# Ledger of designs, part 99: designed miniproteins, single chains

Each design is a single chain, and the fold is of that chain. pLDDT is the mean over its residues in the fold that is shown.

## One batch from the design tools (miniprotein)

Design m3431
Fold by ESMFold2-Fast:
Structure m3431 (fold): chain A 94 residues (1-94)
Amino acid sequence: KKEEAIKRAKEATDRLVAELEAAGVPQDTVNAVRGAGDKAIEAIEKGDVREAAVYSTALGILVTAATLDLDPEARQRVLEAYREFMKALDEAVK
């Protein structure tokens, strides 16, 4: 079950990156979001809940900043992908 949650978190990171790219978010921001997501997942795989919390918080800040200039439909798609990532990460910690 933890392995399935980790797989879902990886898939959610890919979806979040795809939605940010589709919305025209700058590539440096997209790369930063992917990096934060990958590091949060790596931290969970290592059992480092504190490190996972730091990277998931950084990802949340980056996503929030990126959505400020998006149209409502693009913003909704990005936030939906972000929520799925956070849900999968929370399930992986249990």
Scores: mean pLDDT 86

Design m3432
Fold by ESMFold2-Fast:
Structure m3432 (fold): chain A 83 residues (1-83)
Amino acid sequence: MTDLLEKIYNTVFEAAIKAGLSEEQARQVADISVHSYLVAKAAGWSDEEAIENAIRAFELNLIRLGLSEEQARKVAEEVREKL
């Protein structure tokens, strides 16, 4: 049985690396995405809603790290397609 947390982490990490982030930055955004998922689940959200919360947190952090809104959206969409 695939661990969903591991899938979220690995999918976000790989997408961040492909987008040109350093390994340190990619780990940080993957950790933030997993944390956002766990917080939503603890609040009683569905898996679908919690995953969307993780993807949104990832997109916002990509913008903070210097990606344009358009580039961040494209990278977040790649993650959504895999989750």
Scores: mean pLDDT 85

Design m3433
Fold by ESMFold2-Fast:
Structure m3433 (fold): chain A 65 residues (1-65)
Amino acid sequence: ELVLPEDTPEALLKRVENAVKKALEMGVISEEDAKRYLERAKEGPEAARKVLAEIGNKIIDYWES
């Protein structure tokens, strides 16, 4: 399996899945948002990176609030 961080679409999708799971557990996003993010991430590597950044920004915003 590929283990290089952000070097493969597969690794990127795993990061999105983990980020979505954590954000959902924290209450940062809704269950519907989580499903939509996962669907968007599967559209391609660029979509996955965008989703990952968006989730990360939401988490950071909550911590800074």
Scores: mean pLDDT 75

Design m3434
Fold by ESMFold2-Fast:
Structure m3434 (fold): chain A 115 residues (1-115)
Amino acid sequence: SDFLEFLRELAKEVENPEAREALLRLIEALEAGNVDEALRYLFELIKLERDNPALTNSPLFRQLRHQLLLAASDETLDELIEELSKDPSLKDELALLIRAKELRKERGRVELEVP
């Protein structure tokens, strides 16, 4: 996938080693078709890069986040909601998970399409 190759090139530019590892694990999960694991690593990357969110707030990552939130299991959404609710500084990220859960009740779960 040209998209996954592009993400690997972006990982080389990530200065924070923990954020770089999270991005590489996200890519591995996407290659494996493991939506739940991909969503977990995406939110880990968002947490690690919150003070430098240029990558995670890009249109590309916002689109990926939207697709993963609609495709992930309810169990994974509930797990992430519980973990993020423990940190008040993650209120905006928590709101995204709650909104995704609401949208899925109305529209159902969507299959992930990686470009």
Scores: mean pLDDT 81

Design m3435
Fold by ESMFold2-Fast:
Structure m3435 (fold): chain A 95 residues (1-95)
Amino acid sequence: MTAAETAELYNTLSPETQAKIDETARRLTELAADPNATAEKLAEEVEKGGLSLGLSDSVAKKIGDKTKETFKTKGPWAAIEVGMSLLIREAAKLE
Protein backbone atom coordinates (compact mmCIF):
# COMPACT_ATOMS: atom_id res chain seq x y z
CA MET A 1 0.00 0.00 0.00
CA THR A 2 1.36 3.43 -0.95
CA ALA A 3 1.51 6.52 1.30
CA ALA A 4 -1.11 8.10 -1.01
CA GLU A 5 -3.50 5.14 -0.53
CA THR A 6 -3.05 5.39 3.26
CA ALA A 7 -3.73 9.16 3.18
CA GLU A 8 -6.93 8.63 1.13
CA LEU A 9 -8.10 6.00 3.64
CA TYR A 10 -7.31 8.35 6.57
CA ASN A 11 -9.50 11.07 4.98
CA THR A 12 -12.52 8.68 5.06
CA LEU A 13 -12.28 8.26 8.87
CA SER A 14 -14.39 10.15 11.43
CA PRO A 15 -12.87 13.32 12.99
CA GLU A 16 -12.71 11.48 16.35
CA THR A 17 -10.73 8.57 14.85
CA GLN A 18 -8.45 11.00 12.94
CA ALA A 19 -7.69 12.84 16.22
CA LYS A 20 -6.66 9.56 17.92
CA ILE A 21 -4.46 8.61 14.93
CA ASP A 22 -2.87 12.11 14.93
CA GLU A 23 -2.07 11.85 18.66
CA THR A 24 -0.48 8.39 18.16
CA ALA A 25 1.57 9.72 15.20
CA ARG A 26 2.73 12.71 17.31
CA ARG A 27 3.88 10.43 20.18
CA LEU A 28 5.65 8.03 17.79
CA THR A 29 7.42 10.94 16.05
CA GLU A 30 8.66 12.25 19.43
CA LEU A 31 9.93 8.75 20.33
CA ALA A 32 11.68 8.31 16.94
CA ALA A 33 13.44 11.69 17.28
CA ASP A 34 15.04 10.44 20.55
CA PRO A 35 18.47 8.87 19.78
CA ASN A 36 17.70 6.35 22.59
CA ALA A 37 14.49 5.21 20.86
CA THR A 38 13.88 1.45 21.12
CA ALA A 39 11.79 -0.91 18.98
CA GLU A 40 9.96 -1.94 22.17
CA LYS A 41 8.88 1.64 23.04
CA LEU A 42 7.60 2.28 19.50
CA ALA A 43 5.70 -1.05 19.51
CA GLU A 44 4.11 -0.26 22.91
CA GLU A 45 2.95 3.17 21.69
CA VAL A 46 1.50 1.67 18.46
CA GLU A 47 -0.34 -0.98 20.54
CA LYS A 48 -1.77 1.73 22.85
CA GLY A 49 -2.90 3.68 19.77
CA GLY A 50 -4.60 0.58 18.37
CA LEU A 51 -6.43 -0.07 21.65
CA SER A 52 -7.59 3.58 21.77
CA LEU A 53 -9.07 3.07 18.26
CA GLY A 54 -11.09 0.06 19.49
CA LEU A 55 -8.86 -2.63 17.97
CA SER A 56 -8.70 -6.00 19.73
CA ASP A 57 -5.65 -6.91 21.82
CA SER A 58 -4.59 -9.50 19.20
CA VAL A 59 -4.76 -7.02 16.29
CA ALA A 60 -2.95 -4.29 18.28
CA LYS A 61 -0.19 -6.78 19.21
CA LYS A 62 0.23 -7.88 15.57
CA ILE A 63 0.67 -4.24 14.48
CA GLY A 64 3.12 -3.67 17.37
CA ASP A 65 5.12 -6.77 16.40
CA LYS A 66 5.34 -5.63 12.75
CA THR A 67 6.43 -2.14 13.92
CA LYS A 68 9.15 -3.74 16.11
CA GLU A 69 10.36 -5.97 13.22
CA THR A 70 10.49 -2.97 10.84
CA PHE A 71 12.45 -0.89 13.40
CA LYS A 72 15.10 -3.64 13.70
CA THR A 73 15.46 -4.01 9.91
CA LYS A 74 14.76 -0.48 8.52
CA GLY A 75 14.89 1.91 11.49
CA PRO A 76 12.42 4.04 13.45
CA TRP A 77 10.94 6.18 10.64
CA ALA A 78 10.11 3.15 8.46
CA ALA A 79 8.63 1.49 11.58
CA ILE A 80 6.33 4.51 12.17
CA GLU A 81 5.20 4.44 8.51
CA VAL A 82 4.32 0.72 8.71
CA GLY A 83 2.66 0.96 12.15
CA MET A 84 0.57 4.01 11.26
CA SER A 85 -0.51 2.53 7.90
CA LEU A 86 -1.69 -0.66 9.63
CA LEU A 87 -3.51 1.34 12.36
CA ILE A 88 -5.35 3.43 9.72
CA ARG A 89 -6.34 0.31 7.73
CA GLU A 90 -7.66 -1.56 10.79
CA ALA A 91 -9.49 1.55 12.12
CA ALA A 92 -11.25 1.92 8.73
CA LYS A 93 -12.60 -1.66 9.02
CA LEU A 94 -14.37 -0.66 12.29
CA GLU A 95 -16.19 2.27 10.58
Scores: mean pLDDT 83

Design m3436
Fold by ESMFold2-Fast:
Structure m3436 (fold): chain A 100 residues (1-100)
Amino acid sequence: MPKVEMPPAVSLAPKPFDVSEALTPENQKAVVENNVALGYLDLASQGVPGALEKALEYAERSIELARKALDDPSLSLEEKLTSAMIVVAASVIRAVAKSL
């Protein structure tokens, strides 16, 4: 049933992270996917069909991107902390989506 693809949504989604504070390209992508997931979670809370599935999909993409940054031994502690915070934020979105 889900058929509507959301455009890249940095400009429209409520954003818990400023993308300019993401220190790596992977973390920047993870923040974008997190913000898209949050936007779909808001639509799901309003009863939009298919929005829950999209919120979960984009939250998982955010987690995967941030975990790749965590596995990079060349990253600083601060960059790894930022990646860990993104994983936590996306995991919260996933948990809230499962409660709806």
Scores: mean pLDDT 73

Design m3437
Fold by ESMFold2-Fast:
Structure m3437 (fold): chain A 56 residues (1-56)
Amino acid sequence: SEADELQKLIDWYQQQIARLKQILETEDLSEEERKVLENLISQYQESIAKLKEKLA
């Protein structure tokens, strides 16, 4: 179903966010590198919010 496909996509984005957060926590990154990863996390969070809206 469409709902099942949307949930799989949400799960994928959540997995990517968790991975990126782990990188931010464990790696000694430059300020520029940190900002790039934080921006990517924010974009993925926005994507999740939009997908969740479609499920509601």
Scores: mean pLDDT 88

Design m3438
Fold by ESMFold2-Fast:
Structure m3438 (fold): chain A 78 residues (1-78)
Amino acid sequence: REELAKELAKLLDKADEGAAAAVLRGGLGAKGYTGDEIDEIINSMSDEELKKKAKELLPYLSKEQLEKALELLKTGVL
């Protein structure tokens, strides 16, 4: 899990805003935020803030959530 989080952090440094936002959506959902709350949070953030927040949430994601985020970042579907 720790190694997967490190790989995701490296990918987030090169990811676009959409990719960072998708990872952040997953992390906030894992912490119990609703879809509407997540949309409000993401829409209030700059690209730099989205990437920082997404990285901060990586340790709180399950192994399955980290693997799903890695797939999203690799496919560019965001």
Scores: mean pLDDT 70

Design m3439
Fold by ESMFold2-Fast:
Structure m3439 (fold): chain A 99 residues (1-99)
Amino acid sequence: SALEEEALKKAEELEANPETTDEEVAEFAKEYLLKLGKPDLAEAVELTLKIIQGKDVDESLARLALLQIRRGYVSAEEAVAQLREAGYDKAAALLEAAV
């Protein structure tokens, strides 16, 4: 589609520019996903940026894991176990409370 072609071109421009920030990449990806009618994936991009920036890390990890569970990518039990194994005990507890 024209939207996909424009998105690919913009993604290549962002990748080619060494001054491109994580925020610019995230905003581009979020807008593209919203145009595709995929708001859950747009939220996942925003949550991933927060984790990279060290902002609300436990809350963001728990929410991202919940989105993955809802899409069938991982079970609740597996997601909780993975967070605990990685040392994110607070994120794991938040996820357990949400499922």
Scores: mean pLDDT 84

Design m3440
Fold by ESMFold2-Fast:
Structure m3440 (fold): chain A 64 residues (1-64)
Amino acid sequence: MDRAALARAAVLTTAGEGPLSPEQARGAAEMVVQLGAASAEAARRAADNSTTGRELAEALEKAA
């Protein structure tokens, strides 16, 4: 699986596409880093700038 597809799948499976709390966004982003699909810096920026799981998935997919 390519890194972008892995990042998208991980976020959408764990958090869904709907609204995220800041804690949920950080948790999902950290999971993507642990899977090797994004850097810690990119994941932190994506989590800070995303309000939905879909936005977070798109940001991390683009960063992979």
Scores: mean pLDDT 80

Design m3441
Fold by ESMFold2-Fast:
Structure m3441 (fold): chain A 94 residues (1-94)
Amino acid sequence: SEIEKLVEEALKLIEEAIAILEKIDPRTAAVLRRLKERIEEAKRNKDYETVIELLEKAAALLQITAQEKNDERLKEIAERLSKVTKELAKLVEE
């Protein structure tokens, strides 16, 4: 499923961000881990509306954190996560 592939891509991006943030902002890393767990639960329940909402929250948090930390890696991950989330939202709303 295209939806399943996009959710997996988004989860991988969140994992990459967590790995970076564990070293520079452990508090934000913990928030993202909690969001990842909730996304995985919503995915198992096929609650894609909740998946999209949580991904939007994760992308927004990463965008703010990337700007505060001036970290280009986090900025790239945030931009990619936002793009994947928008593609997901389009497919789910169709």
Scores: mean pLDDT 89

Design m3442
Fold by ESMFold2-Fast:
Structure m3442 (fold): chain A 98 residues (1-98)
Amino acid sequence: MERAEELKRRADELLEQASKETDPVKAIQLIDEATRLYLEAARLAESPEEAVKILNDGAKAILRAGDKLPSKEAQQHALNNAMLLLAEAVDIWLEAER
């Protein structure tokens, strides 16, 4: 299994590709794969704090890439995926030892 930092780096690279993609369908596929990798990286994180940081950083990266996407549908898809990562970060933070 890959380390969390390696998965996060791959996700960041996919978002850079998505921001340069002219095909909306391919851009959406790249955003979805990056989102999946951020979720996997968070699962492999050594602490809840690291998992939350990965998801927050991932959501911000997806929003930044989303602004450059070639269609409104692709932009909305990026927004939805960023919100998914933020929701997961909140869940992890709430489940952390009180």
Scores: mean pLDDT 84

Design m3443
Fold by ESMFold2-Fast:
Parts: structure tokens; sequence; C-alpha cells
Structure m3443 (fold): chain A 74 residues (1-74)
């Protein structure tokens, strides 16, 4: 569900902030919010997807990005 994807993002944000104290949760919140909005709008405008479909894909893409950042930290 979309709620489960949002919960996963919240968990990943907390893990990133915990592993890298130079990055605040506020900065991560802003980054994630901007990424979700940008990617959602891109899918809606370019692929003509519904808002729900676009948001689902955007959340999945952001989860992949956050996991990649965690992997880079070790």
Amino acid sequence: SLEQLREEIERLKRELAEKDPSVTLEELDKFVENQIARITQRYMTRKHLSPEQAERLALQEVIKQLKALLDALG
C-alpha cells in the first residue's frame, strides 16, 4: 500500500540521520518531499499516469535512492 511505502521512507530517513549526524532529519524530509513531488509530476505529465499510480512509482523510486545512500555510507 501507499501507506507502507511512506512508512518505509520514514524508516530509511531515520537510519540515514542516525548513520550520518551531519545530515538532519529536517534536511532529509525536505529532500524526500521535493523528490516525491518532482517524480510524481513527471510521471503524470510525461506518462499520463493517474495521481495514485504516479505517487506509487515515485515512492518506490525514492526508496531505491535512500537505500543507495545508506549502502554508500556502509
Scores: mean pLDDT 86

Design m3444
Fold by ESMFold2-Fast:
Structure m3444 (fold): chain A 95 residues (1-95)
Amino acid sequence: SLEQVKRETFELLDELKELAAKYPEYAEEINELLDKLREAVEREDFEGAEELLEELRKKVLEVLKKIEDPVEAARLTVLVSGLDFLLRVLKRLAE
């Protein structure tokens, strides 16, 4: 169960990286945060992961201002919300 949710979290981080690649002005900063988030989840530092998610949200708000496609904007918003949900589930499963 914990390993399954970690896998789903990693898949979601990969989708965020793919979406961020379309916005090169922000891709480097977002990818750095996503890499740190992955490492925190791998080490089961879910509190550190939550802090990194807050920094990611700030960068995502800047990207949202540049997205002209409302479907892509909705996808980015859903992925970030999904990441928050999965991190909360991971904390519960890890005690």
Scores: mean pLDDT 83

Design m3445
Fold by ESMFold2-Fast:
Structure m3445 (fold): chain A 98 residues (1-98)
Amino acid sequence: SELEELLERIRELIRELRELFREANRAIAAGNWAEAERLLKKIEELLDEANRLVEQAYALVDKEKASKEKRQEVVFLEAEVTVLRMGALAMKKELKKQ
């Protein structure tokens, strides 16, 4: 279904975001502030994309009359994106101190 394809796209973005966070944290640990800032900008762009896809997923849940289990999957993905966004905000604050 369109919903299942969209949920998989969101999961792929979350996987990419987690890898970028690992790379950004390695850059910070190495004192490579320029690289950390570049990676943070990419993280922020992908988080905005993930938020758009989550909103589309909620619309498709309603349109396709999705199961309770599928609705719960969207809620959990939204929660994961929210946690990642909080992480990006914390990282941005720390980089401004350098």
Scores: mean pLDDT 89

Design m3446
Fold by ESMFold2-Fast:
Structure m3446 (fold): chain A 74 residues (1-74)
Amino acid sequence: ALSVEEYLAKIRELFDKYIEAKKAGDEETAKEVEDQIKRLYLEAFETLSEEEQKQLVKEINEISREMKEKLEKL
């Protein structure tokens, strides 16, 4: 199982890839990355403790907000 820090690093990397795919108009890659994010999220919530899940959710909310702001600017 991955640590909270490792899940956060992977989620942030995937969000960056998603934004770049949307900027490029590459909807196929954007969809693939979205599916990868969903799978990683499910894995994290199945493997992490309740305290680790709480930490992950807090950090994901911050990353997600940054991602949405970048997408709205496009």
Scores: mean pLDDT 80

Design m3447
Fold by ESMFold2-Fast:
Structure m3447 (fold): chain A 80 residues (1-80)
Amino acid sequence: DKDVKQGEKLFEQGLKAYEQGRYEEAAALFEKAGDLYKNSDPLKAAQAYREAGRAYEKLGKLDKAREAFQKSVALEKAAK
């Protein structure tokens, strides 16, 4: 899947951004990765949205963090 490959690349870029303290960029990369995974690999999408939530927490954007975590949980439940 081209979307899964692109999502993996963006997810890796998000992890690098997060490790470097670039939390705004990391959150955006993780959200895009989640969107790309959503239809082909819901569990990878859930992981990506969870990592976006963690990045939002680092930024103090608690409402956005909550929304990202809720998207993650919903996908994990739907995948079972």
Scores: mean pLDDT 87

Design m3448
Fold by ESMFold2-Fast:
Structure m3448 (fold): chain A 77 residues (1-77)
Amino acid sequence: DKGDQGIKLAEEGLKLGHQAVLNAKTREGLLAGIGGALAAMGHLEDARLAKKRGDNDKALEYGKEGLAAGQAALSAA
């Protein structure tokens, strides 16, 4: 469902943030990777809490934000 999709998207975002840290060629890239991973982790927790409350639409929105944070971090690396 949308709640599970949101959680998976946020988990993917966290993985991309970690990849950004590993791939960083500059200090700016490294800091962007760390920031993206932390942001995605926060969105993952928000998505899980939203799903527990039965708000699957909010869980999906938080998941999308987590994925976007990870993608932005990887692009900056």
Scores: mean pLDDT 84

Design m3449
Fold by ESMFold2-Fast:
Structure m3449 (fold): chain A 91 residues (1-91)
Amino acid sequence: SSEKKRREALEFILNASEEEYREALEILEKVREGKLDEEELEKLPERLKLIAVAIGTALGLLNGDLTLKADMPEEEREVIEKAIAFIKEVE
């Protein structure tokens, strides 16, 4: 199910290294600058895409574009908090 795939993705992100987060941040920045097309994005490793989504969510929260839901699952909150911590260390 989509829920099972989401849980598996969150587990992968929770075990991501600092280097993987840095690579995912670089991918996210290239996407925002329009330097990667959709075909290039589809060819990227799934793990890096999942980490980039977590970073993008964390950036949206830090910029006030997004708000954490009070009823958010703990696993999702932990992933977002890890991504926020990484961003604060890099910036």
Scores: mean pLDDT 66

Design m3450
Fold by ESMFold2-Fast:
Structure m3450 (fold): chain A 95 residues (1-95)
Amino acid sequence: GLELSPEEEKRLEEELREADEYFQKGEYKKAAELLIEYLKKKGLEVETEAEDGKAVVKVKGDGKEFTIEVDGPGPSEKYLVQALVKALEEYLKLQ
């Protein structure tokens, strides 16, 4: 499971805030890059695809594997950020 120290929880909140600020500015690629870097720092393998209004995020680590898919009208990079947030939330639920 994922155990967060108080310092790690604070960093997560700061990194998520920075990613959200980029998302609100329409800088979806930067928001996605920050979230991907965070997941990789946790030792997770992250595979992403964003094409034709669809984003797929596959995460593997700690003996677990899951895939998040988000689609809709608009840029695929926007849905990539949304899929990455959902992937992070799902990983954090695993302790």
Scores: mean pLDDT 76

Design m3451
Fold by ESMFold2-Fast:
Structure m3451 (fold): chain A 88 residues (1-88)
Amino acid sequence: AMEEAEKLLEEGERLLREVQEELGALTEPPSKEEAKEHIERLKRALELYKKALEIGDEELQKRAEEGIKKVEEVMKVFLPGAEAILKQ
């Protein structure tokens, strides 16, 4: 219910923030291991936001939709470079 949806949103937001902070701190391209970890965290955040969207009220659904858009935007910028690194 509401408390569960809020916890899912908080965890998703934490994972997204951690990835954004780590990517922002990089002075060089990430390693294969780092790229994999960032992709996994972004996928996990997306799953958490989608779950919150299913069980949340209108306010929590809006917050989940905003989170999904943010994850998709980060993935759109990051995935092409990460995919190139993983294929090396």
Scores: mean pLDDT 79

Design m3452
Fold by ESMFold2-Fast:
Structure m3452 (fold): chain A 69 residues (1-69)
Amino acid sequence: MAEEIARRIVELAYTDPERAKEELRRHEDDGELLRALARLLSDVPVESEELREFYLLLGELMERRAKKL
């Protein structure tokens, strides 16, 4: 389930990065989803400023979650 949602968000990041960032923010406390997203994006090149912003947001949310544990 988390992996399927993560794949949908990754697809959205390439077609509608702003919508992808909104979806990411809605799931900010879903650590399993954030980990699945990180795995899917680990070797993917950053090709646009909007995609870079998405990667930065994902990293920020993962770091905030780690600090609360």
Scores: mean pLDDT 75

Design m3453
Fold by ESMFold2-Fast:
Structure m3453 (fold): chain A 100 residues (1-100)
Amino acid sequence: SGLQVQALVAQGELARNRASAEELGKIVKDYEEALRLAREDEERGRKRLREVEKKAGAKYGVTTEEEERKAVEDIKAELASLEAAAARNSALLAKLRAEM
């Protein structure tokens, strides 16, 4: 019963971490696509990068161009942290299930 409760908690945390990572991953994908566009058409790419940076900045309630660019890097760091947390919770869940 104690192991089942721990497994249920780990499952919930893993699901939440994956959902958050999916949301942040979409922003990172949009940014990477904008960088690809910038290599093909610098003007269109710059405009698309600004759209993604503004969207990232909105998540943190920032409005300056410098803070919006920083928000993209903060989102990348947060995504890496969430992916690491998901990996730890996945490993914990596998270990708990092996003990049940």
Scores: mean pLDDT 83

Design m3454
Fold by ESMFold2-Fast:
Structure m3454 (fold): chain A 90 residues (1-90)
Amino acid sequence: MSEEEKRMEALAENFQLVFDSLVDLLEKKGKTETAAQLRALAARAIEAIKAGDLEAVKETLEQILALVKEEAPELYDDVAEEVARFLETL
């Protein structure tokens, strides 16, 4: 496995951990539909990361930010910071 593949797998794993925590938090707040949408978007982002499809990653991250801004604005700043850090590593 190449160093680039190892980096992409590590990024995908870290991304999954962050967004699994956010999904759990949304479910505990009773935002089950938002949690389900976020889970689906996170899964697409992970698949795109593993495929090296940076355009699909960026598009999916923009959809995640839009969803969080609309449905859980109190979490937006934290999620936007994590997304920005993630994009800096690509």
Scores: mean pLDDT 80

Design m3455
Fold by ESMFold2-Fast:
Structure m3455 (fold): chain A 63 residues (1-63)
Amino acid sequence: DVEEIAKELAEATGASAEAARRAARLLLQGKGDGAGVVLSNAGIELTPEHQALLRRLLERALA
């Protein structure tokens, strides 16, 4: 779960493995906004594409 979501986030956004894992843990807790803040603080600009990805990953994480 965490590792799969983190890999997809790192691949899509260019985030470090560390930042991607932190964001993935927040998504698994239902904290999509928190995941976005983690990525933004890591220097990743949240484009509309990245926001759509976070929404899809949040839905998948909670399924």
Scores: mean pLDDT 81

Design m3456
Fold by ESMFold2-Fast:
Structure m3456 (fold): chain A 90 residues (1-90)
Amino acid sequence: SELLERVIRRLEELIERLEEKIEELKEDPSEENREEARKLIFEGEIELGLGRIVLGVGKLIGADPALLERLEEALERLEEKIEELKELLE
């Protein structure tokens, strides 16, 4: 479905932003970069929650299994990147 493809794309774009911020924070752990990282974590956690709801509803209504698998993989990658960024802020 177009909705699932848009959600997957949004999550993949957010994952790239998190990966870029992880590298930026490793090179320069400034207060500015830490603050931007916290904002991305907050955005990531919201998108993770919403994506999990979309995945659950998609499974319930019998959406395309291939798209559901891609969504599930994107959600797992997003969670991993959020956790990595959180560890860098400790």
Scores: mean pLDDT 90

Design m3457
Fold by ESMFold2-Fast:
Structure m3457 (fold): chain A 85 residues (1-85)
Amino acid sequence: SKADEYLEKAEKLVEDIEKHYPDLREAVEAMRRAIEAVKNGDFKAALQYAQEALRLAREHGPPEVVDLAEKAVNYLTLAAEEIAK
């Protein structure tokens, strides 16, 4: 589905962060929880985990990680909109 395509794009961005920025493990874990929450239709939990991931990325990561995290959150939003139809 279109939602699955957006979730796959979000997962690839999170995988890229994990591969190149191992010190951002907590941000990666929060983002993966957000992805799982979207898959389960729990959009409230997804928003909370996505916000935590962005907070951690901004506090501890370089600008490149913040950009990747924001792109991942955008794909999660698009996936949630498709699931909510």
Scores: mean pLDDT 87

Design m3458
Fold by ESMFold2-Fast:
Structure m3458 (fold): chain A 80 residues (1-80)
Amino acid sequence: TDEEILKLAVESVRKLAETFPEKVKEEVLKEVDEIEEKYKKGEISAREALEKIRELLEKALKETNASMEFVELLDDALEK
């Protein structure tokens, strides 16, 4: 389900953020927390939260020259 994918995506992004430079890590963790809080308050759907996480991760990975593979996996999940 989108909710199960969202939980795994949040956990994976937080873990991946530990490998980023400190500035990018702080920005990613702050944005992920804000997205998760909006979802918990019912302000956005699980799908909308996943789309926001995908956009955040794409931006962060481009800034760090890291692999885009995880962004591509999230994009595929959102197309269903």
Scores: mean pLDDT 78

Design m3459
Fold by ESMFold2-Fast:
Structure m3459 (fold): chain A 58 residues (1-58)
Amino acid sequence: GLGEAGREGAEAARRAGNDPEAGRRAGTVSKQVGTAGALAGSSDGAQGAAMGEDAERH
């Protein structure tokens, strides 16, 4: 559902923002990237869910 889509988007964005290099070099930018991704997911971000779902494929 919408809640799950938002959560997947947030997880995908968090993974990108949690990149060791990005977190170390651009802590501020990394946080904004993670937050922006979460907002995209919360805003019915099927795109965020699609990205997360692709990575979560088995």
Scores: mean pLDDT 52

Design m3460
Fold by ESMFold2-Fast:
Structure m3460 (fold): chain A 89 residues (1-89)
Amino acid sequence: GGKEIWKKMTDEEIEKYTEHSLEVSEKLGKESGNEELKEKLIEFSKYMGQMAMAVRNNDEEKYEEYKKKAEEELEEGAKIVEELLKEKE
């Protein structure tokens, strides 16, 4: 999802969005106190930025590559969040 939005963005807008996403991910990761979660959130944001750039460059192969990597980092990060939430109960 979001591919149509990225097609309408400029390269500068994608860079700003990626930088903001990285800052949010680093802050959330740091606040979680979990280094692995911080790493997964940062890598997810990096791959999302790479996917957006691949869409702008009409590079379907790179888009699918980065999409897979982003989904893997997101799934691993979500699992860590679920484990952290269970520990608070």
Scores: mean pLDDT 79

Design m3461
Fold by ESMFold2-Fast:
Structure m3461 (fold): chain A 62 residues (1-62)
Amino acid sequence: SLSRAELIARAREAIREAFLARQAGDDATGEKHQREALQALAAAGELSRLAELVAEVRDELA
């Protein structure tokens, strides 16, 4: 099984891929990656950090 840190890293990557897919106009791929991020955060017990991670990724991509 993945560690909590590995699951959080997986969630960050999925959030990044969701942003990039939506910027390209691919909402279906964006939704898929959004679900992957939620699954990873749920597995880590860190769903409360979703807004924080989304803000971090948005800042990173700006």
Scores: mean pLDDT 86

Design m3462
Fold by ESMFold2-Fast:
Structure m3462 (fold): chain A 70 residues (1-70)
Amino acid sequence: EEKRKKVIEFLKSLSEEERTAVMYAITLMEKKGLTEEEVIQYLQDTLGLSKEEAERIVEKAREILKIMEE
C-alpha cells in the first residue's frame, strides 16, 4: 500500500500526457520484456515523442519500477 501511494503521488506530479506515456513504458518493460532502447523506439513510433522525450519517460518509468521493487 505504501509503495502504491508513492507511485500515485509521483504520477500526480506528472502531466496527464506524461502519465499515459510512463504507464505505457512500464507495460512494455514489465509485461512485454522490451529493453529500454526498444521502449524508446516504440514511444517515438507510437506516441510521436522525440528521442529526448522518450528517454525522459523511460527514466521516469524506471524510477517507478525501483519504488515497486523495494
Scores: mean pLDDT 78

Design m3463
Fold by ESMFold2-Fast:
Structure m3463 (fold): chain A 62 residues (1-62)
Amino acid sequence: MADVDALLAALGVELSPEERARLYAFTGGDVQRALDLVNEASGGGTRPVTREDLLAVLEKRE
């Protein structure tokens, strides 16, 4: 959990409590799973990740 929060802070991505709960439910608090979502949302690291990009990938994975 703390590592996922640190990752979001490092990316400058602010999620609402509900959006954060969805991310944590999907990742199980696993930072590697969160990194995999971030990598997909960034197009393999080709662009900065936005909140919208991250949520779109999360919805696709649900």
Scores: mean pLDDT 75

Design m3464
Fold by ESMFold2-Fast:
Structure m3464 (fold): chain A 59 residues (1-59)
Amino acid sequence: AMKYTATDPYTGEVIEADSLDELEEALWKAWVEYMAKKLGTKSKDEYELIQKMNEEMLK
């Protein structure tokens, strides 16, 4: 099947998937893994908290 690709703006990695839905999930997982590595977290809920904190830092 045809591969779908995208670049994660937070990690700069190119991700390929077999479907658009899988590509979206892969991008989300890559970003969550990046945040987990930086903050020692491993849950998707942490991602939302981190995103809000990051936006506050940009104020």
Scores: mean pLDDT 66

Design m3465
Fold by ESMFold2-Fast:
Structure m3465 (fold): chain A 115 residues (1-115)
Amino acid sequence: GPLERIPAAEAEARARDLIDQARELSQDPKKIGQSASLLTAAMLVAISSGDEAVIRETRVRAGLLNYDIAKRHGDGNSAQLSVNLLRAAGEEAAHADVVAGSQAIVDKVLKEKGL
């Protein structure tokens, strides 16, 4: 069935809380997967509101956190997710340094793997 719609203000508050929890977990390299699961949950909560501003803001916040994870841990998947989320939000120009930094991490990881 369709995702249950929740009020925009509730979705924004819940998505922010999930992102804050993901940020705390992301300090531990063993918990990056758990952090990623909370970021996925935050996006699903935002999408369930049907509010384009809540969805956009949550994509930006999740994209910025994925960049922080990528920088700290050298994680190419988090770097690619950062770029993809900022593109989906239409906010690449507002976060050009983050997009460029994330792309550089992706390129470095691919080169180190011979890809």
Scores: mean pLDDT 88

